# Designed miniproteins, single chains: the designs that were tried, part 4

Each design is a single chain, and the fold is of that chain. pLDDT is the mean over its residues in the fold that is shown.

## One batch from the design tools (miniprotein)

Design m109
Fold by ESMFold2-Fast:
Structure m109 (fold): chain A 87 residues (1-87)
Amino acid sequence: SITELAAELGRAVFEALVEKGKILEGVGAALAVIGEGVHAELALKRGDAEAAIAAGERALEIARESGDERAIELGERFLEAVKEAAA
């Protein structure tokens, strides 16, 4: 599901930031990614493709800010899954 993909992305972002010693930033970023996953799922359920894609784009931005290649790849996969579900 979109929310499960967001949880996996959130974990990757958390692990990347914690490894850099940014524990509180990692917690905040993981929660923000999970929140965007929930926003995307709710937007998809109400037929709001634009809002769903915007949530996916914000989750990818958080992944990019982490600087972790795996997190970025997961963020790109998350956005593509949201776009496919919104089509």
Scores: mean pLDDT 88

Design m110
Fold by ESMFold2-Fast:
Structure m110 (fold): chain A 86 residues (1-86)
Amino acid sequence: STDSDVPKMSVKLMELAAELAEQGLMDPRNVARSLEVAAQGLLSAGDYEGAKVAYEAAERVRKAKSPQEAAEIAREAAKKLREIVK
């Protein structure tokens, strides 16, 4: 991509997935899918460390027992990613 916004958009996608899960609008499977999409965006932008954070969070979310637990994992990952992409 010729646009440098990809890492910031990946963070926003993860934050949106966490908010939707907290509202009961997104199950853990779909949260994990959103985190995987964010990871692919980060890989495409050359942010390998950010992509690793997102992929590891997606694996944890797939084991989550509730949307609330998935939201917490995604929110923590988004916070770590914001520190990397700033």
Scores: mean pLDDT 81

Design m111
Fold by ESMFold2-Fast:
Structure m111 (fold): chain A 73 residues (1-73)
Amino acid sequence: GMRTVFKVKDSPGLITDILEVIDKTPEEGLAYLKSKGVEILAQEEVPKAEAEKLWEEDLKSPPKPERHVVFFQ
């Protein structure tokens, strides 16, 4: 199936905010991230396998200008 992915600008503590929203709907997650001052760069629908790969690669990467938020609902 498809998964919603937000591309966001990296920031201190971002991983904690991402973990708070991954079990939420994309709409609820977007509202939460915006309330925390997270800059949303793009929103995409991707296949589950691609979304899982993006998530794994982001966890392994050093600090970088953008990260991916994957919604698993």
Scores: mean pLDDT 75

Design m112
Fold by ESMFold2-Fast:
Structure m112 (fold): chain A 78 residues (1-78)
Amino acid sequence: SERDREEVRAEVERLVRAMLEDGFITQEEGDRMLEEAHRAIDAAPPDREAQRDAASTAVGEHLLQLWRRRVAEHGEPP
């Protein structure tokens, strides 16, 4: 339902906002993460669990890629 999509989007927005406040990500990274998550939620079936799973996958994939980039930038091997 639309309410389920709104709830999941709000959850993702709170997570991204917390990461921004903690200095873990930049505003640009946060905007990209939200865009990808919203797109994933919109493409998911009209089921809250599926929408949360899609959002978690999109955010998790972006965070993993970000972690890999930062490890490479700092010269720390995985």
Scores: mean pLDDT 78

Design m113
Fold by ESMFold2-Fast:
Structure m113 (fold): chain A 61 residues (1-61)
Amino acid sequence: MATREKVRELIKKAKEALERKDKEAAGKAISQAMQGALQLNDQELLDEAQELLFEGILLFG
């Protein structure tokens, strides 16, 4: 099961991947962060991961 610290680390990695415009790395990190947030029932972390997903869609089409 994921921890909040692990999900926060994944969110940070997703943000860094988006800054580098690395679509594959960003997508993997976002997916793992969303899955971890769902396992934790943490709506704030889930919302943050979903926000990054929408940013990625806007950046990469």
Scores: mean pLDDT 81

Design m114
Fold by ESMFold2-Fast:
Structure m114 (fold): chain A 78 residues (1-78)
Amino acid sequence: MSELEKLAKDEKVLRTVMNALLHMVLNNRSSMTREELIAATGASRETVDRLEKAGVIVRDADGRYTVKAGEVLEIAAT
């Protein structure tokens, strides 16, 4: 099983992804810092690192993160 599939089956991880998306939408944000991500979601640094390694969150050249939730949510739905 890939890291992405493992993340998609982890309830805490899915909750983190959904909370991150909601924070971005509700606060009219296109990206956020790692610290903002942790504060908005309550996720551990370990969970954030796993999301980055799986490509669910992507760091730009400025050190800010965007959320690419489509693939993880599709896997979670199957």
Scores: mean pLDDT 76

Design m115
Fold by ESMFold2-Fast:
Structure m115 (fold): chain A 99 residues (1-99)
Amino acid sequence: HMENLIKEIENLIKKVNDELKSLQTKYAETQAQLDAARAELERVGFELLFAKLDPSMSQEYIDELEARRDALQAEVDALQTELDNIQSKINEIINKIKN
C-alpha cells in the first residue's frame, strides 16, 4: 500500500518536471517568434509610412501594406496571448509544487 503511494509520488514529480521543461522550451521558441513578428511589423510600419509620404505610390500598394500590417499585428497579438498562456501554466505548476 505505502510502496505504491511512494511510486505514484515519484511518477508525479517526474511528469511535472518533464512538463515544466517542455513549457520552458515552448516559451523560449514562442518568444523568438514574437520578436521576429514584431521586427517584421516595425519594418512594414516604416514601409507603409514612406509609401504614404511618396506621391508616386499607388493606393493599391498602400492598401496591400495596410493589410500586411494588420495581419502582422494579429500575429503579434496571438503570440503574446500564447506566451501569457504558457507563463500561466508554468506558474500553476510551480504553485502546485510549493503548496
Scores: mean pLDDT 88

Design m116
Fold by ESMFold2-Fast:
Structure m116 (fold): chain A 94 residues (1-94)
Amino acid sequence: SFAEEAARALLEGDLEKAREYLSQEARQIADGMGIEPSSQEDIDKALEILEEGLREGLSPVEVARRLSKALPDSPPAISAGVRTHVRIREILEE
């Protein structure tokens, strides 16, 4: 999935690829929900929160809380961010 690709890119420090895959994940979620895709600014904010979550070792619940607070009007960006962070945690526990 694009969430897995975004997670791997973040773990490798490739922020450009992480941004691209996170954008694709959010777009697929928006399409599935029948709503408009999240803006690039919202994707960039989600990426910032994901970087913080990785750096600080935050739980998925805490990352979801931060994403929801920062991006209340952007459900696809929130969902893409949460999915990506969950995959980061799963990869680190392998």
Scores: mean pLDDT 88

Design m117
Fold by ESMFold2-Fast:
Structure m117 (fold): chain A 92 residues (1-92)
Amino acid sequence: MEAEKIKEEALKKFEEILKETLKRIEEEAKSPDEIREILNEIGPEVQKLIDELRDKLKDNPELLKEFGERVQELVEKFFEEIQELWEKKKKE
């Protein structure tokens, strides 16, 4: 199904954005403000991806729901990973 492929491609892109962002935070960020700056740099890209997918899948509410659930899980894990990474940075 074409709509299913669109969902899968969007999830893959979203996960790649999160993984690359986490890596940048680990390598570059020295303060909470720098973490915020990195997050702000990707904000528009993430929002555009989500908005475009919502429009593409508006006639497929089940797939849109699945995407939303997966995105929420990924975002929750991402915030946990940022917190753990920041705690490690504080401990050197």
Scores: mean pLDDT 78

Design m118
Fold by ESMFold2-Fast:
Structure m118 (fold): chain A 80 residues (1-80)
Amino acid sequence: SVLDAIRRRRSAMGDRAAALKATLSAEQQAQVDALVRDFQLRVAEIKRDYEEGRISPAEALARVQALEAEFQAQLDAIAA
């Protein structure tokens, strides 16, 4: 299902963030935690729009994929 795909992608991004945090300073870890919280809120908004019938299954997945790319770029910037 679309909701299961969104859940799995959200969990995978959380796991990547957690793995990265193990290599970072305390200050950088706080930045990653803030970024993860923002990402979780934005995923929840996409999920709500889908559940309320405002967007199609394909649109919901496309939005989550775009958000994943943005999130990964921001994680890479913190780790640099």
Scores: mean pLDDT 87

Design m119
Fold by ESMFold2-Fast:
Structure m119 (fold): chain A 69 residues (1-69)
Amino acid sequence: GGRGAAALGRTGLAEARRALEEGDVEAAKQSAIGGIKALEAELAKTTDPAAKAELQRGIAELRELLDSL
């Protein structure tokens, strides 16, 4: 269900934030871009509304972080 999708988004966000804490903006950008692509690929395969909402939330959080970099 949606928990797996949320975990994927949180992993990408955590990796990006970790890179930023270490001063590696390029690594943070790559983690965010990779996370967005992974979530978009999963969203393309998903028809369940609850799972779509979780994937869209993860994508939005990663895009917000990427736009701040």
Scores: mean pLDDT 78

Design m120
Fold by ESMFold2-Fast:
Structure m120 (fold): chain A 86 residues (1-86)
Amino acid sequence: PEKYIGALVSMVAQADPETVGYLTVEATLGSNDDGKIKIQLTVSEEFPATRMAVSGSAEGSPEDKELIDKATKAAVEAGRAYVASL
C-alpha cells in the first residue's frame, strides 16, 4: 500500500491538479508577519479508501505563482521518503 502512495503522489506532481480526485489543497493567507502565503497539499484516495495519505506544504510570497507546484513537490518527497523507509 505504501508503495502505491508514493506512485500516486508522483502522478499528482506530474498531472494537472484538476485531473485527480485524490487531491486536497488547503491554503492559509496573511497569517504570517512576513506576509507569506502557506499552501498545504494532502493526497489521499477516496475509493477504495487508502490506508495512508501523504501531505506537503509550501510557503512563499503572494506573487509566487508556483506555490502549488512547490507544495506538490513537498508531498511527492514525503511520499517517496515514506516508501523508501519500507
Scores: mean pLDDT 51

Design m121
Fold by ESMFold2-Fast:
Structure m121 (fold): chain A 83 residues (1-83)
Amino acid sequence: LTPEQVAEALEGAKETAVEATERNRKSGGNILIGFMINLGDEEGKKLAEEVQKEAEKSSIEEAKKLIAEKMEEIKRMLVEKAE
């Protein structure tokens, strides 16, 4: 995958995870964990698991912000790996 393709896939996953978080705080984190498992990236998976734990303790609005911020961090990391 090119860095551009990785960035676009992660942007789509971010939108889906944020929307899911509006219905259930755990749903966004679960989507991110599943996405990272499919990519085979263990660092991204660990970050997604930590985000889910924080989101479960937060309000829905805080969880949405947390998911969005961590997705940007994961996106930067994975784009670098896709060199």
Scores: mean pLDDT 73

Design m122
Fold by ESMFold2-Fast:
Formats: structure tokens, sequence, C-alpha cells
Structure m122 (fold): chain A 93 residues (1-93)
């Protein structure tokens, strides 16, 4: 189960990175990143999304939007911390 959780987490991290970079690039093709660069970009992307969610929270038109933003913020924070740890492990190798 641990291997399945780890694989799922990495797939979500890669998908999130691709989506965040794609949104920021306005649909432009993304150059392939090294694993270290990909983790750093995911960490940076998470910070940008957290900043955007803070603005949504301040201007949210509904409680449902606020709750959803808070949930997404929590998930992204978890992914960012795991990305930092993975990056440190890559440096150690």
Amino acid sequence: SEMEKERKKRRIEDALLALLLREEAAGEPIEPLTPEEALEAAERGAEIVLESLEKVRENAPSKEALEKAEEIERLIEELAEEGRRAREELRAA
C-alpha cells in the first residue's frame, strides 16, 4: 500500500505541475524539466496557487467557494512540503 500511495502522490504532483505551468504559460508547450527542476517548479507553482487562493478567499462570492478554496489550499501545502523533501533526497543522492 505504501508503494501505491507513493506512486499516486507522484502522479498527482506531476499532473499538478503540468496543469500549473500550462495555465501560467497560457497553453504554450512546456519544455521537459529535470526531476530536480520539476520538484522546484512544483514548489513554486504551489506557492503561486496558494497566493491566488488567498485572493479568492478575500473576494469569494459564496461560502461554498471559500470551503473549496480552503480544501485545495490544504492539499497543495501538503504536496509542496513533500516536494521539498523529495528535492533534498535528490541532492543527497
Scores: mean pLDDT 65

Design m123
Fold by ESMFold2-Fast:
Structure m123 (fold): chain A 65 residues (1-65)
Amino acid sequence: LSPEVQEAIRKVLEAARPQLDALVAADPDATPENIARARQILIDALNALDIPEEVKQKIKELIES
């Protein structure tokens, strides 16, 4: 991964961390529903950050895979 993509991923994870921590605290099981919720939290964080479109598309694809 390029340094720009790595930095963007770090920012997304930092922004999403409180919501991800809350999700795990409420229900630690890796159910399909909780996985979908975690992906949505990451996508919401990605969309809230000012990230270049090319980098955003790469990160979105990683979240959805």
Scores: mean pLDDT 76

Design m124
Fold by ESMFold2-Fast:
Structure m124 (fold): chain A 83 residues (1-83)
Amino acid sequence: MLERVAQLVQQALDRAQQALALGEALQSQELIDLATQSIQELQSFLEQAPTLGKPLEEILRALEQLSQRILQELEAVEARVLG
């Protein structure tokens, strides 16, 4: 459970970093903005999670959903920018 969510979060961060590099190469402000926002959202959630007093299960579920949403949004914008 923990390993799977940690891997998904890492994949989302890596994907956002790749999208940022792609956006810079294509000079796509839309892709740069989305990638930057995605990285910031993940980092902000990770920083706030210990302060929320929530059960670990709820935190892991929220991270999983956030990471999946980010991956889907990045794919959609990349397809639009490249297509």
Scores: mean pLDDT 80

Design m125
Fold by ESMFold2-Fast:
Structure m125 (fold): chain A 84 residues (1-84)
Amino acid sequence: MTAEQARRVAELAREAARAAAAGDLERAAELIAEADAIIQGRDAEELLPEAREAVEATPPEEVAAAARAAAEMAEAKAKALEAA
């Protein structure tokens, strides 16, 4: 992935964490699917059903925590790619 893609993943993951914390699990699933699509080089629509299932099976506070961790990892990846 490029530094721009990693930065976009961090942005999407941060928004997903906020959506999950607010109880908007559908929005959290959409944002997670978009971030995973960038990481995997796939279509977000293909990943959305899996993201919805995972979010519905997980407490909102755990979804928010996982999304925050993903945002931090993506930010670190973006900085590493910008330095290269």
Scores: mean pLDDT 83

Design m126
Fold by ESMFold2-Fast:
Structure m126 (fold): chain A 56 residues (1-56)
Amino acid sequence: MEITIREEVTADGRVVLSVLRNGEVLRTFEVSNSPLDVDLGRGVAEVYVAVLKTVE
C-alpha cells in the first residue's frame, strides 16, 4: 500500500492538501495560505495517513 500527500496552490491563493492511496485521492483538505493554517493542514493529513496505514 502506497499513501502519499500532495500539496497544490490554487488560483485563488489557497492550499489544497490531498491524501492519495496508490495514486487515488481519498481525502482533500483546503486551507488558507497562512503558515499556521498550512501547518495545521499538514498535521491533519499526516494523522489521516497514519490511520489509513493501520486500517489497511
Scores: mean pLDDT 78

Design m127
Fold by ESMFold2-Fast:
Structure m127 (fold): chain A 61 residues (1-61)
Amino acid sequence: MMEELVEKYEILKKLASKELLEKIEKEVQEYAEKNPELSQEEALQLFVEKMEKALNVEIKV
């Protein structure tokens, strides 16, 4: 699962503008700061979900 999330993350980074990437990264970081129980895998999953929604795409691996 983590390997698939990393693959999706790399694909989404290539599709997204720097501005969008920074915005979503900040949102995930702020959420992680408020939820210290959030694992790195869960944070990465949240990032992928937010990016897919923002770009209106669904990455399949």
Scores: mean pLDDT 79

Design m128
Fold by ESMFold2-Fast:
Structure m128 (fold): chain A 101 residues (1-101)
Amino acid sequence: MSAEQKMADALFRLQFAVDNDLPVSDKEAQEIIDQLEDAVKSMIDAGVPTADIIRLLNTVIATLKWLEAQAKSKGMDGNAAVLQKVVETVQSLLAEVKSKS
């Protein structure tokens, strides 16, 4: 399984919760964050080109921001807060990748 697929699986968990009006628990949010961080570390350790990692992370951020907007539009303030935290984490990872290139 590619790191890109691991990121897609993490995003699917968040999308499923928003689509089905299910609250994301703190534990599940942390598991998703850990999965995203592990995927980025795995790509760096495997020597994936920095430009490809940056492109992937920008796509992930765009998807997360879209999901945050959907959660907000549904009045799911708890899920919107979780999604904002995940966005901030991915943006931090993107900045770190860019600084180490």
Scores: mean pLDDT 82

Design m129
Fold by ESMFold2-Fast:
Structure m129 (fold): chain A 97 residues (1-97)
Amino acid sequence: EEKLKELERILEIYENAKAYIDKHYTDPRTKKAYLIALYQLLEKLPEAEKAGIESISVNPKDIIENMTDEELDAQYAEVEKRISELKTEVENLKKKL
């Protein structure tokens, strides 16, 4: 039950970030870089601490300046995979209730 709420909160952070990106950025490369920066920040924290974060600000410019387009696409694929895994874990936990 507690684990389900933590994972739902982490998913909410990613969904809110996607909405923010779509509102504030038009360049696809910058959109990918923002989500990658967020992913890198979140993956360094324990799940309980991630779920406690109400507001996250990241700088996509650091990612854009340090990554090639090929590296950017590869890292973005890892982010999409992680979001998919979180959605699957949430659905599996809901089925146990």
Scores: mean pLDDT 75

Design m130
Fold by ESMFold2-Fast:
Structure m130 (fold): chain A 66 residues (1-66)
Amino acid sequence: ATVATAEAGGVRATVVQEGLSATITLEEEASEEQARLADDAAADVFRELLRQQNREQYLQNARLRA
C-alpha cells in the first residue's frame, strides 16, 4: 500500500492507496467545511498516486530483476 498525506483547511488527511482504491482518514476532528476541503485535497493526491503507479511499477520490476 502507498501512504500519502494531504492538508487543507488546517486539517491533515491520510490517504492509503491500495490498487485502484483508497482510504481517506482525517487525523483530527474537523468541521464539515474542513472535512470537505481535506477530502477534496485527498482526492487530488489519490489521482496523482494512480498516475505515478505505472512508472513506479515499471521501475520496481526492473530493479528487482537487476
Scores: mean pLDDT 71

Design m131
Fold by ESMFold2-Fast:
Structure m131 (fold): chain A 80 residues (1-80)
Amino acid sequence: SFEEEFKRRLEEIKARLPELSKENQERVLELLEEAERIMKELLEKKKAGEASPLEETIAQLRIVALLTEIDVIIRQEKRA
């Protein structure tokens, strides 16, 4: 499921977090917080029966975009 894939990616990102500079750790944590907020809102709407397939798709695309930005930050990290 998308939620299971999201949780797996969170674990991967958290495992790499100590390798990043403090500045990039803060940036990644802000993006993760936003992605988690979107996921929480989507799950709440799904439980209420209020999530349309379009709303679910848009929320998933927003989360994927945030995770992609995190991946770019991690790849661009220059070790001192």
Scores: mean pLDDT 84

Design m132
Fold by ESMFold2-Fast:
Formats: structure tokens, C-alpha cells, sequence
Structure m132 (fold): chain A 61 residues (1-61)
């Protein structure tokens, strides 16, 4: 699964109200996005999806 595929899945969950979207420009890989999302989800006590701006723009094409 690519970072773009993960970003698309996160946007679908956000649209359904099942997750919060966080944009983090330091994220460059799928693995980094997963780790950051898990950390923030645990800290906030709710599902959080982390994406970078580049992958987000690619999904919007």
C-alpha cells in the first residue's frame, strides 16, 4: 500500500466522520504515516489519520 492509497482511505474515513485528518509535512513514507497516526490516535483517544500535502494533492487529481 502506497502513501497515496493510505491517504485516499483516510479521506474516506474522515468523510464518514470516523477519523480526524492531520497534515504533517515531515511524513514521507507509508510507514511514517502509520506510526504517526497511531501515536496521535492514542494521545487523543480517537482515530487520527496522518497524511502529507503531496499525497493529498495526488488524491485530489
Amino acid sequence: MSLVDLTRAILELVDKGEAELVVDESIKTFEEAQVKGLELSEKKGKPIGVVNKEALEEVKK
Scores: mean pLDDT 80

Design m133
Fold by ESMFold2-Fast:
Structure m133 (fold): chain A 89 residues (1-89)
Amino acid sequence: LVAELQAARAAADAAIKAGDYEAALEHLERVRGLLEQLHEQDPSAEILQLLAEVYREIADLYRKLGREELAAEYQAKADELERQAEELA
């Protein structure tokens, strides 16, 4: 899991740097899925905080792609995850 998470994160960062926002979204969705799996097995404020950051990055990419409605949805999810992380801390 950790090695796969690191590889997916690195791939997302490389895609963002290259301006390939579609590829970046695919890699960030992979990161999100792996973090959700980790949270289900061992809930922690740190994992929820990482999930919130991933949701914000997805929102930013949707905004760059002109998908304002999806950007707003993912931003709202990030805000809720931050609130949950604060509650667990």
Scores: mean pLDDT 84

Design m134
Fold by ESMFold2-Fast:
Structure m134 (fold): chain A 69 residues (1-69)
Amino acid sequence: SLEEQIEQLRRELKELSKRVPLPEAMAEAQRRFNELAATLSPEEQEKARKEFLKIMGDVNEEYMEKQKA
């Protein structure tokens, strides 16, 4: 399902952020999201975008915590 694919993206982004710089990990996640979004209807794209933004926000929060921003 779409929700499962988004959850998998969350896990991948978190793992990538441990192995590569955050900007690079986020760029890769954005690329994968764009590929997914291109296969979705406009309504599904809106739902997926909201979920993806939440995931990106969570990862950014951890990044800022570590950077002591």
Scores: mean pLDDT 77

Design m135
Fold by ESMFold2-Fast:
Structure m135 (fold): chain A 68 residues (1-68)
Amino acid sequence: SEAEELRKKKAELAKQLLLDYIMSRPEVESVKIEILSDTTFRLTFTYNGKEYEKEGTFMELKDWVDSL
């Protein structure tokens, strides 16, 4: 349905915004983001030689990265 396509497109946009935000940090070496649902993502990234993984919403992942 059109509503399903719109939700999927919004999730893809949120993924891109989150990826761009995290990649803007000079300490971040690599970033991978997987879409798990319309509102949840899996974030994997390397920071100062250590790999981190967390699942959550856009805001949960952003707040977590900001806490590092």
Scores: mean pLDDT 83

Design m136
Fold by ESMFold2-Fast:
Structure m136 (fold): chain A 91 residues (1-91)
Amino acid sequence: KEELLKFIRVEKKVIDRFIENLTGEKASEISISSKVGRDLLKTLGISDEFIEEMEKAGVKTVAEAILVHLLLQRGYANSVEEAVKLIKEAE
């Protein structure tokens, strides 16, 4: 759990820097409900349906959305709700 929370903090910084270099804004500052945020997530292969599911679970930013997707892909979380709880614990 402690190693996983460290991983989340490091990945959040990497995601923020990567998106900032592309858009001029950190991924943690871009809303998931904004047109820019949705367009970025779709470019990464994240569907509108999955974005809506993440919004309902309390995901607010592009950084959080990418982290949720990553945690689910790697099997570190079994649901969007569990991934959101892990991200909030890492803050």
Scores: mean pLDDT 83

Design m137
Fold by ESMFold2-Fast:
Structure m137 (fold): chain A 50 residues (1-50)
Amino acid sequence: SAQDLIDQGFQLLDEAYQLLEKDPNIDPMKLQQLYTQSMRLLGEGYKLAT
């Protein structure tokens, strides 16, 4: 469902934030990958919801 995609997207954003909190020197590429996946899921979810 649209809500499932949105929830998954926010879960990935939360993971990225937690990684930054644990290690401020974390690989920026890893954060970018999580952010990109999150944005894709959120975009797909919101498109289905509208």
Scores: mean pLDDT 82

Design m138
Fold by ESMFold2-Fast:
Structure m138 (fold): chain A 90 residues (1-90)
Amino acid sequence: SSMEKKKEELKNELELYIEKLKEISKIEDEEQKEKSVDDIMDRAIELFKKYNYPDLAEAFEKLKEAVKGKSADEKIKELIKKLEEEIKKL
C-alpha cells in the first residue's frame, strides 16, 4: 500500500541518519561534532513532520531538550538508540 511504502521510505531515511551519526562520532572537534549532531536531530524532527508523524516529531524535540548539556558522544548514543527504537515500531 502507499502507506507501507511511505513507512519503508521513512525507515530508510532514519537508517541513513544512524549511519551519519556514526560518522559524526569520528569528528575530532567537539564544537563541530555537537553542531553536526544538532543538525541531524533537527533533520529527523523535520522528517517526522514531513511524513505526518507529529507525535514522533514532539518526542524527538523532547529528546533534544533532555540531552541538552550532555557531551556530543552521549547525544549521539541517545539519538541512535531512539531512532532504532522508532524504526522497530514502524
Scores: mean pLDDT 87

Design m139
Fold by ESMFold2-Fast:
Structure m139 (fold): chain A 85 residues (1-85)
Amino acid sequence: SRQDQQLDVVDRGIARLLEAQQRGASQDEIDALLDQTGQELRQLGLSDEQVQQVVNLLEQIRANSSNGRKVAQLREQLVQIVRQS
């Protein structure tokens, strides 16, 4: 379904961001990954407002990458945004 595709994009985005953070990727590379994830979600029918909320939460996941509990909490918030579309 479209929601399954949206959730797959979110999970892939999280995985790519956590991998990039672990290897010390530049902010430019992080911004490019966030932009790509946002574009894929827009193509799958999320509104610009929903995409902005997702990107903000992904940036928080990156910033809290060493805090597994916080990452899990933020991922749950992402899932809720997707499930409401």
Scores: mean pLDDT 86

Design m140
Fold by ESMFold2-Fast:
Structure m140 (fold): chain A 62 residues (1-62)
Amino acid sequence: MVLEFTGPDGNKVTVDFDKQTVTIESPKAKVVIDLKKNQATDVVTGKVFNSFDEALEYLKKQ
């Protein structure tokens, strides 16, 4: 099951329940959150985040 929606800051959000991942895309960043590992990573820069909220705040600054 996959859900796609626009986040509060206009970023594209894709939730994949089968893979247990959340992907958030902005023009400058793409963050993948692995819910099994409780880890978020910006695949463009390789930056690792400790939480979903930290990743969202990072995307707001882009």
Scores: mean pLDDT 74

Design m141
Fold by ESMFold2-Fast:
Structure m141 (fold): chain A 84 residues (1-84)
Amino acid sequence: DKEEVVKKVKELLLAGHEAYQERLKLPTPSLKLAQETVDKYGEALELAKKAGVEKEFPESLLEGARQLVERLGGELAALEAKAA
């Protein structure tokens, strides 16, 4: 059901947004919150694309989520490379 998918994407976008906002409140960057932001936004973007419901959301909202996934994903990958 298209409406159920749209609802799920909204829930994932909200969860990613909340994780990112919590990360910004902390004096020390949280890798766990960065990973949660990437995971939730990534899942939302993939679900919206696969179900063909991207047009049900503001383009600025989806683009913002894409930019955060790329930026935070890059930060996480760089930290993993330094730990190896």
Scores: mean pLDDT 81

Design m142
Fold by ESMFold2-Fast:
Structure m142 (fold): chain A 101 residues (1-101)
Amino acid sequence: MQDEIANLLVEMGVSEETAANLSIRLINTVGEENALNIVKALKDKNVSAEDTVAILSTYIEIVETGNTALIEEANEVLRLFVTGQITSEEAIKQLQTLKEK
């Protein structure tokens, strides 16, 4: 599934190198099935390549901190975005704010 996730990111306009790196990091962060579901949700919402990279990179960095409270808040931001309650711009802003804590 790493190739499937990377291919989805490339279809969204992400470069092949960035797509490969993000797909590996995301799988290591949330597991293969969750990584695929997140990327499919971003594609279904027509998120730009730039916003996709920003959302995924910031989310991965938060999870890599191991801070459970920040990870729970980051998961809620993704849930609100996937359910259409916030925009991609709002999701990026909220994730960036969590990273600064």
Scores: mean pLDDT 83

Design m143
Fold by ESMFold2-Fast:
Structure m143 (fold): chain A 85 residues (1-85)
Amino acid sequence: MTALAEQAVREEAEALRDKWEAAGNEVSIFIQVGADGTVVAAVISRGPEGTQIELIVARPVGGKIIVRTLNVSGEEKTKELEYKP
């Protein structure tokens, strides 16, 4: 479960990095795994428009992985990934 949550967060963070790097930004990714299986990534972009930060949080809940992405302006995106055994 935790490994799948970490993979989901890493894939979302890498997709965002690739998008922002294609736009000419420098991107750093920081990932932390909590003891409860929650995975948090901070994706920091630096470029001509300044600094952008997005947080990606994934947690295993009842056979699903709930992924939430939020930016510094308070915009939130939620994605549910079904765990297929």
Scores: mean pLDDT 73

Design m144
Fold by ESMFold2-Fast:
Structure m144 (fold): chain A 70 residues (1-70)
Amino acid sequence: ASMAEQARRARLAKVIETMLNLSKAEAEKYFKEELDKLGKFSSQEAKRLTDALADMEALMKAEKQKKAEK
C-alpha cells in the first residue's frame, strides 16, 4: 500500500476509535465534523468510512446487549 493510503487508513482508524467512546448521536456528529476536516473524499473513501461507522454501530449494539445479559 502507498504511504498516502496508509496515512488515510491511520486517520480513519483514529476517527473510528474516537467514535467508539461516544453515543450513537455524538458519533454521527463527530463523523460529519471529521469529514469536513479531512477534506473531500472519493466515493470509495466515503464508503469505507460509512461502512466502518455501520460496523461500529453493530458492535456497540452487541456490546449493549451483552451488558444487559449480565
Scores: mean pLDDT 64

